# Designs tried in a protein design run: designed miniproteins, single chains, continued (5). Part 47

Each design is a single chain, and the fold is of that chain. pLDDT is the mean over its residues in the fold that is shown.

## One batch from the design tools (miniprotein)

Design m17614
Fold by ESMFold2-Fast:
Structure m17614 (fold): chain A 66 residues (1-66)
Amino acid sequence: SRLERFILEVLTSNGDLSRVAEAFGLDLARYREELERLYAALSKTPNPRPEMIAEVAPRVYAALTA
């Protein structure tokens, strides 16, 4: 799914969130804090689920599911 691909891109970004934002059509300036928080949370979570995006980064989740 798009959300599963998003999780993979965040985890493999090595912190390059500008690349993730560009790939998913997200305004980096608007979503930077949520993306940074999500990167930290996903990086410490084994087998992260799409529901975690809604919990940690609700604005990013809304943008991805619109």
Scores: mean pLDDT 85

Design m17615
Fold by ESMFold2-Fast:
Structure m17615 (fold): chain A 85 residues (1-85)
Amino acid sequence: KELELYEKLKELFQKAADAAAAGDLAAARKYIEDIAKLYREQGKFELAEDLLRAAKTASLDEIYAMSKAGVEYYTKKIEELKEEE
């Protein structure tokens, strides 16, 4: 469900950021492609195509920056979902 999806997206963005920080462009790009596949499954086709383009053209610094932003975004979403009554 939504919590599990957001945790998986956060994990993939963190892995992309870690790979980019390590200088592993191939691994960083692969994780961005994996995120794009999840976005496509959620019907977010425009975001998925933008990420697939980034996976082919983005530098390590660009992947790092976008991945850190993704980690922050999904951290907030996970915190919101963990508020149970």
Scores: mean pLDDT 84

Design m17616
Fold by ESMFold2-Fast:
Structure m17616 (fold): chain A 65 residues (1-65)
Amino acid sequence: SIMDEAVLAAIELGLRAMLGNARLEVKGDKIYITVKTKTEEERKLLLEWAELISKVSGREVTVVE
């Protein structure tokens, strides 16, 4: 299901707290995460979060560099 705007905003704030930057955007039935990672550990964390968001939202999540 599509999450409401408040839940998406909370997820974006969480990602920003962990990675120092992030933008989360809903376009149609998909979720896009735009973030710049600087280390392999940050990239791994980002991919783990993208998978989690996909599972809990039931939507396709795409990471944009």
Scores: mean pLDDT 77

Design m17617
Fold by ESMFold2-Fast:
Structure m17617 (fold): chain A 97 residues (1-97)
Amino acid sequence: PSYKTVEELEAEKKRLEKLLEILEKLLNGEISPEEAAEKIRELARNEAKTEEEKQFLLGLAEIVLQENTKESYEKMIEELKKLLENFPKAIENAEKL
């Protein structure tokens, strides 16, 4: 959809990997929903590169607080893992442009 550089895609992948780590710790009971939401908000404030990405992360933090079930967290993790699986091909394609 948008032409991103290799560096932008690698940075986005790293941010999504950080988000995945937060959600996995939440699912495993290592952190509270409140701690997970704050970590996601910190990621949005400090590392998000677009307003769209920032709003996505802030929205996810609110969902974590509101939909605090294991099933909800597992679904979030599954969707994020699927998104991350697309990054190697996206990076390879960007390297050729």
Scores: mean pLDDT 79

Design m17618
Fold by ESMFold2-Fast:
Structure m17618 (fold): chain A 118 residues (1-118)
Amino acid sequence: SDIKEIAKKIEQTVLDALEKSKESDPVKRRLIALSVLARELNKTNLSLDEIKQVLSELQKSNNGDIQFSATLLLQLLNEDNAYIVATFTAIAEELRELGNEEGANDILSFAKKILKEK
């Protein structure tokens, strides 16, 4: 299905980003995975339900950073708007503190996309 193909392409993009980063710290790896997932989903014209389907496929990943990031994003999609804003703002701030301004912007753009579709 298109959803499985999209999920597979996103998974490969996150794996490539993690490999390129050479990052060994588990928290920083998860922040990279979250920012790249958000970036790739922002490029799609998927509905909220289709985004949930992509994230559900990504939860099946053999990579723990991808599995964690997909699970966290999927859980956040079921939260109230205030909790979504607070959590994505906190993630973006962590990315900025690490010098990853692009990743922070990707996370905030994803939050805005989700809130507009809800």
Scores: mean pLDDT 89

Design m17619
Fold by ESMFold2-Fast:
Structure m17619 (fold): chain A 77 residues (1-77)
Amino acid sequence: EKEKEDELFDEIAKILKVSPENVEKLKKNRNDIEKLIELLEKLSNSVDNPEVKMIIALLNMLVNKVKLEDILKSMKE
C-alpha cells in the first residue's frame, strides 16, 4: 500500500520535475499525506471516480512541494 503511494509520488514528482532529494522529503513527510489520501480514497471508492483521485493526488503533491520550497527558502534566507 505505502509502496504504491511512494510510486505515485515518484511519477508526480517526475511530472513536476522535483529533485531526487525533494522526492525523499515527500516520502518522509507522507504520514499526513497518506492519511489524507486514504480518506480521499475512501470517498473516491464510494463514488468510484479515478479521475478525482488522480487530481487530488496531484494537488496534494503540489501543495506539499510548495510548502517544502517555502520552508527551504525561509531557511536559506
Scores: mean pLDDT 59

Design m17620
Fold by ESMFold2-Fast:
Structure m17620 (fold): chain A 72 residues (1-72)
Amino acid sequence: MVEEFSKLLGLEVRRIPGAKVDEGRAGVVITGAALRVIGDDPSRSYSTAEAGQKEIEWLKERLEEAGFEIIE
C-alpha cells in the first residue's frame, strides 16, 4: 500500500517509526493532492516543481497526521 502511494505521488513516502498509521486516510490525502496538482492528466506525476511549495507543505502535514512522511 505505501509503495502504491509513493508511485501515485512520484515521491518517496514511508511510515514514521513509532507513529500510529492510517493507510486509508493517507490514501485519501494522496489521491486528493495528486488530483489537485495533476488535474485530469493521468500521465503526469505529482512533483514539487508542478505542485508548488505551499501544496507540498500541506501534503506533508496531512501525511504526518496519518503516520507517513515524504522523503525528498
Scores: mean pLDDT 61

Design m17621
Fold by ESMFold2-Fast:
Structure m17621 (fold): chain A 94 residues (1-94)
Amino acid sequence: SLEDLVNELMELAKKALEAVIAGDRKALAAYIAQMLRLASELLEQASPEQQAIVEEMLRLVLDTVEQMLKSSKEEAEKLKEEALRRLEELKRKF
């Protein structure tokens, strides 16, 4: 279902952000690749309004990853927590 796909996207996003904190660049790359494949599947099945939400979720995760990679560990943890809160808010609109 679309709900199952969005839930999987949320879990992959969380794992990607955790991989940045862990310094696991290989895991980060794998999770981002999985998110992009899953998002492609979501976008094919989603309404235009749902597509906009998925695109905003992807942009948020990618922007947050980029910012976290340039930040101290303490700043990266705060960025991760803020991104996860914003992702849950976007999911509620889906």
Scores: mean pLDDT 89

Design m17622
Fold by ESMFold2-Fast:
Structure m17622 (fold): chain A 86 residues (1-86)
Amino acid sequence: DELDKLSAELGKVVREIIEERKKLVEAGRDEDDINRTIMKIIDALEAGDYAKAEAIAKEAGFEPKLFDNLKKYVALLKEIRKIRRK
C-alpha cells in the first residue's frame, strides 16, 4: 500500500526531526524558540517559498540535516494528502 509506505517514511522523518530538535535543546537553545522557528520554516515550505525557508533555517543556525528533514516532511504530507483525496 503506497499510503502505508508514505506513512512509515513520514514517521521516520518526524523521529529524525525530534532527534535534531533534542540536540538543539541539549545545546542550550530555547525549546519554544526552536518550535516557532520550525513552524515558520514549515509554513514557508508549504507556500513553496524554498528560499525563505532556507534563509530562516540558516539564520537560526539549523543543521542541513534538520532542514532536509523538514523539506521531506512537507513533501510527504503533500503526497499523503493527494492520495487521501482519491
Scores: mean pLDDT 84

Design m17623
Fold by ESMFold2-Fast:
Structure m17623 (fold): chain A 130 residues (1-130)
Amino acid sequence: MLEKAKEALENKDFQEVTILLQEALRNRDLELARFILEGLLEMLRRGEKLSPGMLLMVAQAALATEDYETARELLALLESRRDELSPEQQRLLDAMRDVLEGRYDPARAAELPPFDQALLDRVAARRAAA
């Protein structure tokens, strides 16, 4: 899987990168998620323009891998581009921000896709236990 992720990143195959990152997060493969996160962050640092959907996935990967500083920076970037987000993407952005600020309410996240709810519930539980 890591070699496949490396090839997708090198080829800028964002469709394959998205599929591999979603699979890594779903399976809690934190090694693969960290590898893809770092590759996408390197692309952003080089000035590559990622879609709002891709930026949301990078922020979720940062939260899942406990890179909260990177997550905060990505959420600030997404907030500056809020008008480019769908209503569902805006709800996910707000829920991720609430997790970082210690204000996460699972009932408010109930309208998010089950995968997103499960990920944020896990991150919020870890932060509350700290």
Scores: mean pLDDT 82

Design m17624
Fold by ESMFold2-Fast:
Structure m17624 (fold): chain A 68 residues (1-68)
Amino acid sequence: SLSVEEVVDILEEIKKYFGTDKVSVEKLREYLKEHYDLHELDIDLISDLLAEFNGDLTRLIERLRAQI
């Protein structure tokens, strides 16, 4: 399982890669499958979190950082 800090680091890299604070769940899943050796359950968890925030990486990152 991923820590909150590891999820934040992954989301920050995705934000840098796409050069935008909004990414579709589909593009996030493609990126994770291509660049990370993550279990499908972890990919699903990150994808569900992004969907809850309507693809807004910045808002999701801020929410997760508040839990650290």
Scores: mean pLDDT 85

Design m17625
Fold by ESMFold2-Fast:
Structure m17625 (fold): chain A 70 residues (1-70)
Amino acid sequence: PEPERLTPEERRVLDALRAAGAGVVRSVAELARDAGLSPPTASRAARRLAERGDIERVPGRGYRLAPAVA
């Protein structure tokens, strides 16, 4: 299996969610500010992380860390 490589933008979004804490929901605007990204860039990075299962999308609210994979 190919090791999952994060882009710099994806890594910044993931680090911002880790700093927020487990279960804490962050909006795209909050992630953009915390990660030092533009809102469209943060949105795209968060969407890719959610598609990979690294974070969870919360409809109407934003994103949070996904539970640890078993």
Scores: mean pLDDT 76

Design m17626
Fold by ESMFold2-Fast:
Structure m17626 (fold): chain A 94 residues (1-94)
Amino acid sequence: SEEVEKLVEALNKILKELGLPEITDPRYRALVAVVYNYLKDKGYDVSDLEKIAQVVLEILDEEKAAGRVFSFDELEKRVDEIYEKIKKGYKYKA
């Protein structure tokens, strides 16, 4: 809980530095925790909070476009695909 709050605060600082809007979605904290822990468990570099922020934003946009929230299994698959895309130089499209 407290670690997630600190991560959310750090991500919002990075979003400001990138010129991106602050995340106000009520699912934000839960989604940040899921994405962070999944990437960490897979051995990905979770010190790059900018990449984590971009993954979260892409998922929120995709869920909005789909008109629904993703299941945990769908989230894990989407996180993998989005993270690989970001590793190849993709930037979040605001």
Scores: mean pLDDT 76

Design m17627
Fold by ESMFold2-Fast:
Structure m17627 (fold): chain A 97 residues (1-97)
Amino acid sequence: MRIELVPRSAEEWIEFARKAVENLEKLIEENPEFADPEIRKLLEEAADPSKSTAERMRALAEFFRKLKELLKKKGKLTPEEAEAVERVIAHLEELAA
């Protein structure tokens, strides 16, 4: 799996977003979907230290939601992968509450 979809703390998700932004060019090489301007903006918002933890978790949830739709549209998403992404989105929304 190119992204490890496991439950994390808010701090671990912030670190995930920060590392993803730092490695964005490599991430695009491995996953062309990350070149989408909306995906990039949501990832940058999730990594933005001026945003609250709740705002960053909401941005990351939207990032995974948009990524899921792009992968689904391209037929690159298995039912198991879709379920894993939905669990991550729900977890991030819970952290944002």
Scores: mean pLDDT 76

Design m17628
Fold by ESMFold2-Fast:
Structure m17628 (fold): chain A 83 residues (1-83)
Amino acid sequence: TKIKELRKQLVLEGAGVTMAEMAIYLDGVNEKLLEKLKERKERLKEILKQIPKEDTQMREEARLGVERAERLIREAEKILKQK
């Protein structure tokens, strides 16, 4: 179903954000990682737009995913500016 596909995409994008956070910790920040985080944020925002308003839990998970990506983007931008 459409909802199952959205849940799969939400899980995959969430995992990608977690992997990016780990990469920052292990390898540091580069422009490619920052651009991938920005792309993941936009995909999470698109997923959120497609979730029915009645699915409040899934919408909240997507919103938190966007917020987490935004936090990591700000952190990555600060690190890159210091170089």
Scores: mean pLDDT 84

Design m17629
Fold by ESMFold2-Fast:
Structure m17629 (fold): chain A 107 residues (1-107)
Amino acid sequence: MEAFEEALKLTDNENLKKVLEAGIESAEEAKEVHKGSEGAVYMSAIAGAMQQILTLDEEEVEELKRVVEELLKKYPGNPKVQEAARVIRAGIAFAEAEREVEARAAA
């Protein structure tokens, strides 16, 4: 996928490259595993992306958001890029929620 190669060019951060790769691959793999259940496919892909995003710091998460937005602008008609972007954005939201719960429990 050309969009995958372009994603790797948008950041020099190895951790962000891993999240981008995981988001794209998780979206594709989840469709094969959870045939006939779009919700299960989506949730499985998000869980995989969330685990990788939890390894990022706050600055890396903000850079990831920017990289995802840039990919969507470059490839607006590419359904794989759109699906990967949705998975990554949802993974970010769930990872941020998990960190907030942990921070409140630690206080």
Scores: mean pLDDT 69

Design m17630
Fold by ESMFold2-Fast:
Structure m17630 (fold): chain A 68 residues (1-68)
Amino acid sequence: SRIDELVARFEKEKPKTAEEFRELMRSLGMSDWAVDLVGRILERHPDMSDEQRLAVLKGVTDHELREQ
């Protein structure tokens, strides 16, 4: 699934910047809206752990699938 692929890439590439997260999400075919939203959330919540960041990515991906 798209979520599983996102998780695997997150673990391997360990994105350090919001821009790297945006590139990964775009390569997986996510909308520009979702990509920008995640980037902004990460910038506003620098205290997030890797687990919390991953949860945000999963939540946004799930929301996109429900919208369609």
Scores: mean pLDDT 73

Design m17631
Fold by ESMFold2-Fast:
Structure m17631 (fold): chain A 78 residues (1-78)
Amino acid sequence: SDRYGQLVELGGQIVRLAGRDPEVERLLLEAIEAALSGDVARAKAHLDRVRELVARLVSEEQAREAEELVDQMRAIAE
């Protein structure tokens, strides 16, 4: 499904923006797995945690960019 490709691409952008942080990468992988299994609530919870963690790691400007990418992943997961 093209949904996997879209989620991997968006997740990759967030990981690069967050400086390849291992915890961000782990949470994004868990969010993608949850989304593909149809567990929207779990996917959303992991994506909310990504948003919180990225905001601690990067500038306010980069955190806003990451928020937009997370919202795109959330829309695909629904």
Scores: mean pLDDT 87

Design m17632
Fold by ESMFold2-Fast:
Structure m17632 (fold): chain A 78 residues (1-78)
Amino acid sequence: MDERYQRAAGAAGRVLHRAGAPLGAVIRATNAAYEALRESGGDPEKAAEAAVRAAEAEGFRVDEEVRERIRRAIEEAL
């Protein structure tokens, strides 16, 4: 269970990295997605929301296309 959530959170971080997010945003978003998955019991919507909020807190603007890619990457990795 834990390893699946780590993999799914890592998928969110990789989408952000490819979108040009700085390392700090990628790390915070990955950690936020992981915690959201644990708290929600694997809800990809909550994990994607947490990842986006964490990236935006680091100053990286997330558009709708990147947000949907994050959600899909998390869902597919679960």
Scores: mean pLDDT 86

Design m17633
Fold by ESMFold2-Fast:
Structure m17633 (fold): chain A 72 residues (1-72)
Amino acid sequence: GPAAERAGLGGGRAGAGLGGGDEEQAKKYMTEGAKNGVGPAGSGREGGYYGALYGGGDQTAMDAGSQLGERS
């Protein structure tokens, strides 16, 4: 979406820390991790997930996305 395009065009410090579209990928993986209790948020997307994506977890979100991307 528009937010992902803005982040993907080099706004990584506001989200994933990479710039590129990895922010959207990291969000997806963080959300999935939260739903399944796998990831920094556990179950649900309140708290850790919210903090990781919006509260200054750009490296955390990027690391989560990178781990899934590297494995894949």
Scores: mean pLDDT 44

Design m17634
Fold by ESMFold2-Fast:
Structure m17634 (fold): chain A 82 residues (1-82)
Amino acid sequence: MPVEVGIRIVLPSEEAAREVLERLRALPDVEAMEAVITREGDKAVASVLARTADLEAARRVARAAEELAREAGGEATVFIPG
């Protein structure tokens, strides 16, 4: 059953946000992805909706997003609808 993953990522720059989004799009578990980058003060916020094949794929994408955000000096908040 397909699962959509909502991700909000706060990053130090729009460049960092673009790099994180490119890496997320390249993940094998991401079937489709919509993303918007906005500036909030000195930071960039990426709002992402990723489509995955199932809940296990969704969990892998969530974990990858958290790790990629942390490596880029930011943080990710993930929402997986039950």
Scores: mean pLDDT 84

Design m17635
Fold by ESMFold2-Fast:
Structure m17635 (fold): chain A 78 residues (1-78)
Amino acid sequence: DVEAKIAELAALARAQGASPDYVEAAVAALRAIAALKQGRLEEAAEHLRRMVELLKKVASPEEVAEAEKEVEELIAEL
């Protein structure tokens, strides 16, 4: 179960002292990958946009702008 593996990785990251906002962004990215592998393109797009929104709390404005551009380009190809 991909969701169970995502939950396990999130728990390990939290145990290692990772920022909660970073963990949430990483979880959103992993859910997007899982949705893409299952052919659920709209769910993948939602998870990718959620990841970008969460990155605004932990990444630089330049990193966020690049991620947002790449995510929207990827979504346009779905």
Scores: mean pLDDT 79

Design m17636
Fold by ESMFold2-Fast:
Structure m17636 (fold): chain A 120 residues (1-120)
Amino acid sequence: AKPSVLEQVKALLEKHEKEIIELIEKKLPIEEFQNEHAKITSELLEELKKIIEENIKDKKKALELLNEIGDVLQEHEDEINKAIDEARRNKVSTEELIEKIKELHEKTTEKVLALVEEYL
């Protein structure tokens, strides 16, 4: 059976979470982290665009959804970047930071899935 649109989107978001956690574990300088994080976000948006365009044939509706997802993912990127910066300043453990990132990711996943479901 072909995976549903929601299952495909959820799988991409789970992959994205793993990539962000791996990036955090590399302990890059904050500027390098932010640059690599922006690339990961851009790649996620391109993969989401393919899924959305394949499943939502109304081009205007697909574009509106992709713009709303883009806004949610940009807010998520900014929140993670802030959490990393604050954790480094306050000498928070990598384990505690990863738990916070997982919580932020869960909230973002719920928002993205709700948007996709609304447009289907």
Scores: mean pLDDT 89

Design m17637
Fold by ESMFold2-Fast:
Structure m17637 (fold): chain A 107 residues (1-107)
Amino acid sequence: DEAIELETGAYLAEQYSELFAQVAQETGDPRFAQLADMYRELSRLLQQASDAARNGDYDLMRQLIAEAERLHQEMVPLEQEALAKHPELLPRLREIVREAKELYEKK
């Protein structure tokens, strides 16, 4: 279900934003603050895309997904650099992914 996948993605982005905001405070590394802001925006786009899918507006859904994909491509090098210095965050991120999928599979 495309709407569920998009809603799951929005939830994941929101959880990543919260985690990176916390890590920014703990480490003082401004890259995590930037990632938190970017993931918050990504969550918003994916939630709007999910809503569009539920309403049958697949043209709007595709536009919002394309915008989210462009934002994600801008994030990739920043996230890779930040996570390379904090590999302990990788299991936490994977746990968030598993929890999100479990919640939306139950729906």
Scores: mean pLDDT 82

Design m17638
Fold by ESMFold2-Fast:
Structure m17638 (fold): chain A 82 residues (1-82)
Amino acid sequence: MTLVRILRRLAEAAAAGDREEAEILLSFALAEAAIAKNAGDEKLYEIAEPGLERIRAALEAGDMEAAARAARELAERLEKAL
């Protein structure tokens, strides 16, 4: 699943302190969630939306550890649910 792969890469970038790469990967994750919503995958969107917002908030706060954790948790949740 493309979104899970993006989220795992985001977690790695955030864990490495690479905020710029993490922000780029968040933009790709948001695009994938929007594509899924437009395709009628409401379950994926309902799971992804609050997790992506948590990642965004952590990145905006400069909390790379929180961003990495939120991205890992969302990736695992999506893999278990879908």
Scores: mean pLDDT 84

Design m17639
Fold by ESMFold2-Fast:
Structure m17639 (fold): chain A 81 residues (1-81)
Amino acid sequence: SSLQVLALTMMQEIRELAPEEEQAELAALIREFQARLKAATSKEEMLAVVEETVARLKARFPHLAEAVDAHFAAFRAAAEA
């Protein structure tokens, strides 16, 4: 779905901002995120997965929090259009 494409694009853009030493951990989180998105049976469940993952990213990588918030805001705007 277009929502899944938008969500995965957001996650890849955030990953590109991270230093090399964090790439493997972010790749693992993105794989988990992809699996959870695939298991979601509704748009509401997909949005909940995105929101939970955003919160987890900000907690684990606080130095990326501002970028995560900006990318999430853009994702929300596109998803609501």
Scores: mean pLDDT 84

Design m17640
Fold by ESMFold2-Fast:
Structure m17640 (fold): chain A 64 residues (1-64)
Amino acid sequence: MLSREEIIERYSEEVRKYMLSLGVPEDLVERIVKRLRDYALRNRLSEEQIEQAKENVIRGAEGM
C-alpha cells in the first residue's frame, strides 16, 4: 500500500499536469499544489478525502 505522502504526491502531480494543460500559470499551479499537499498532510486525509480534494481543485480550475 502506498504511504499517505506517496498518495498525496501522486495526486498533486496529477493536479499540476491538469491545471497546466488548462493554461493556468506555473507559479499559481505550484502555490495551489503546495496548499493541497500541506492541507492533506496536516489533516491526515485518507486516500478518498485526497481524491475529493483533487476533484474540488480541478472543478475550480475549470471555472477559470
Scores: mean pLDDT 74

Design m17641
Fold by ESMFold2-Fast:
Structure m17641 (fold): chain A 103 residues (1-103)
Amino acid sequence: SKLEEEIIAEVEKAKDMTSEDLKAYLEKARKEKPKLIEAAKKALESEEGRKKIEELKEELKKQIELLKKLYEKYKNKDPKVAEVLKAAIELLELELEALEEAE
């Protein structure tokens, strides 16, 4: 799958990130969550925006499931790849939560 290949390519790029770097990135994303909620609320004001938000939520759910499967494959094989995958899961879950909190 193209999406799986793209995810692995991004994980490989992030492989040199320290645990500290990953934590800092997640903390920054958590601080930006209110801005994502506000942007999503504005999108939900139009019928087109509502459809796009719903499509994005479904896409995020699929990506999260794929990342969780990859995490299970790598957690005992490559701890560093597993750590990056776990951070990616948390980032996408944060985005999904922001869209759900918007409406």
Scores: mean pLDDT 81

Design m17642
Fold by ESMFold2-Fast:
Structure m17642 (fold): chain A 64 residues (1-64)
Amino acid sequence: VSISAEAGRALVRELQERYGVSADVAERALVLMVIRGVDAAARYLERHGGVPFEEARALLERYL
């Protein structure tokens, strides 16, 4: 998966501001999305960020 630097920064900011995800977790999710894809990142956000899997997946897909 490829994402622009601008979209990546916007995603990390939205995770922190809207979902209360920590900066470290949000940044890890971005890296996972780029390397392993949306489902891996969504699962990570569910386990570590408290974002439900389906909501996390839909959010991440919006930034692609």
Scores: mean pLDDT 83

Design m17643
Fold by ESMFold2-Fast:
Structure m17643 (fold): chain A 63 residues (1-63)
Amino acid sequence: EAEELYKKALEYYEKSQQSSTSGTDFFSNYSKSVEYAKEAAKLLGVKLTGSLKDDLEKIKKKL
C-alpha cells in the first residue's frame, strides 16, 4: 500500500531531521526515507523532483 510506504518515508525523514548533527544517523535515516518515498511514488505514478521534502508533499497529494 502506497500509504504505508509514505508513512515509513515520513517517519525516517523526521528522524533524519532530529539527527542532523550526526552525519551517519542523518544519512542512514534520509536514505531509508528516500527508498520508501521512491516505492510510494512508483505505485502512485509520481515523478520525483530530487528534493525529498517536495517529493513527500507530492506523494501526500496523490493519496
Scores: mean pLDDT 77

Design m17644
Fold by ESMFold2-Fast:
Structure m17644 (fold): chain A 110 residues (1-110)
Amino acid sequence: SLLEKLESDIKEIVERYGKEIEEAADNGDFDKMIETLKKLKEEVKSLVEKYVDNPALKAYINKQIDEIVDYGIEKIKAAKTPEEAKRIARLTLENIYDLVLKYFRLANGE
């Protein structure tokens, strides 16, 4: 189903970028974490473009993605330890995953 394909695609994106972000955090490279989150944001928006046909819903989801990622980036910039930055990034990824699934399920009557 389209939902199963979306769930597979978003899981792959979140896992792949999550690993890259975790590696950057372990190296103390907060700039790389931020750049990786920006790349994740654009790839998730591309996924929304692929799976969401309604223009208003698409715009709404993309705005929420921007807000979640931008907030996460601001928090990472303020983080004092790699462990704190990693926790913030993990929460940001979880919030993106939950948002995309929630609105796609609603759009498909689930």
Scores: mean pLDDT 87

Design m17645
Fold by ESMFold2-Fast:
Structure m17645 (fold): chain A 96 residues (1-96)
Amino acid sequence: PVTAGGKADDGTSAGAIAHGDRVAASMLGNGEQARRWARKAAEALGGEIVYEGPDSAVARGPGDAETAKRAARAMIEALGGTWAPSQPPAVPAGGS
């Protein structure tokens, strides 16, 4: 699976995970904002909202790793946050 995510200044976190031909996108933090972004994620994925809670929401749809990255990026940019894709393994070279 491929994971992509980020965080907005208001404490809302967004992430997307791709598993084969399926993508799940989750939003945590401000409940109203999370539910709003879940609808946007469902539209971007061409899928549906599978969970709406007081401080979290989850959308799921068909897609691959590229779809997950695009959905996560679009949600985080809409939140005014910074998109942070999955990083390759850290190279332990802190300046030596």
Scores: mean pLDDT 65

Design m17646
Fold by ESMFold2-Fast:
Structure m17646 (fold): chain A 73 residues (1-73)
Amino acid sequence: AEKAFQEGLLAYAERRYEEAVRHFDEAIAASDDPELIGEAYGFKGLALMELGRFDEAAAYFERARAIQAELDA
């Protein structure tokens, strides 16, 4: 999970947004850590924004926010 998340961050920084989305999906699927899952949803949303996939990005930002709200409770 951590490795896939880090690979996603690297891909995002290098503007490889399709690869970033894939790596964040791998991190989400491999993790039971809500903090990592929430961060991966947020960064997946950012990568989707860069790809012009705005409706999908909005959905993932809402998922990230919901996880953060539960962790802050």
Scores: mean pLDDT 84

Design m17647
Fold by ESMFold2-Fast:
Structure m17647 (fold): chain A 65 residues (1-65)
Amino acid sequence: PAHPAEVAAARAEAAARAGDADAAGLYSTGQVSSNSTSPEAAGRAGRLAAEGGDPAEVARATKAP
């Protein structure tokens, strides 16, 4: 199986190279979520990041119980 962190990092890197900083940020958020949180929480964290949310709050959302 794929390593979720590596997959998310690769996507973030590809987006950054394409000049899509917003997508790179979302993929980076997904990396944390994929490792420690459900896909649903990952979606919430991505939305918070897109809204310009606090990075600490985004990280907390990915660790949500």
Scores: mean pLDDT 51

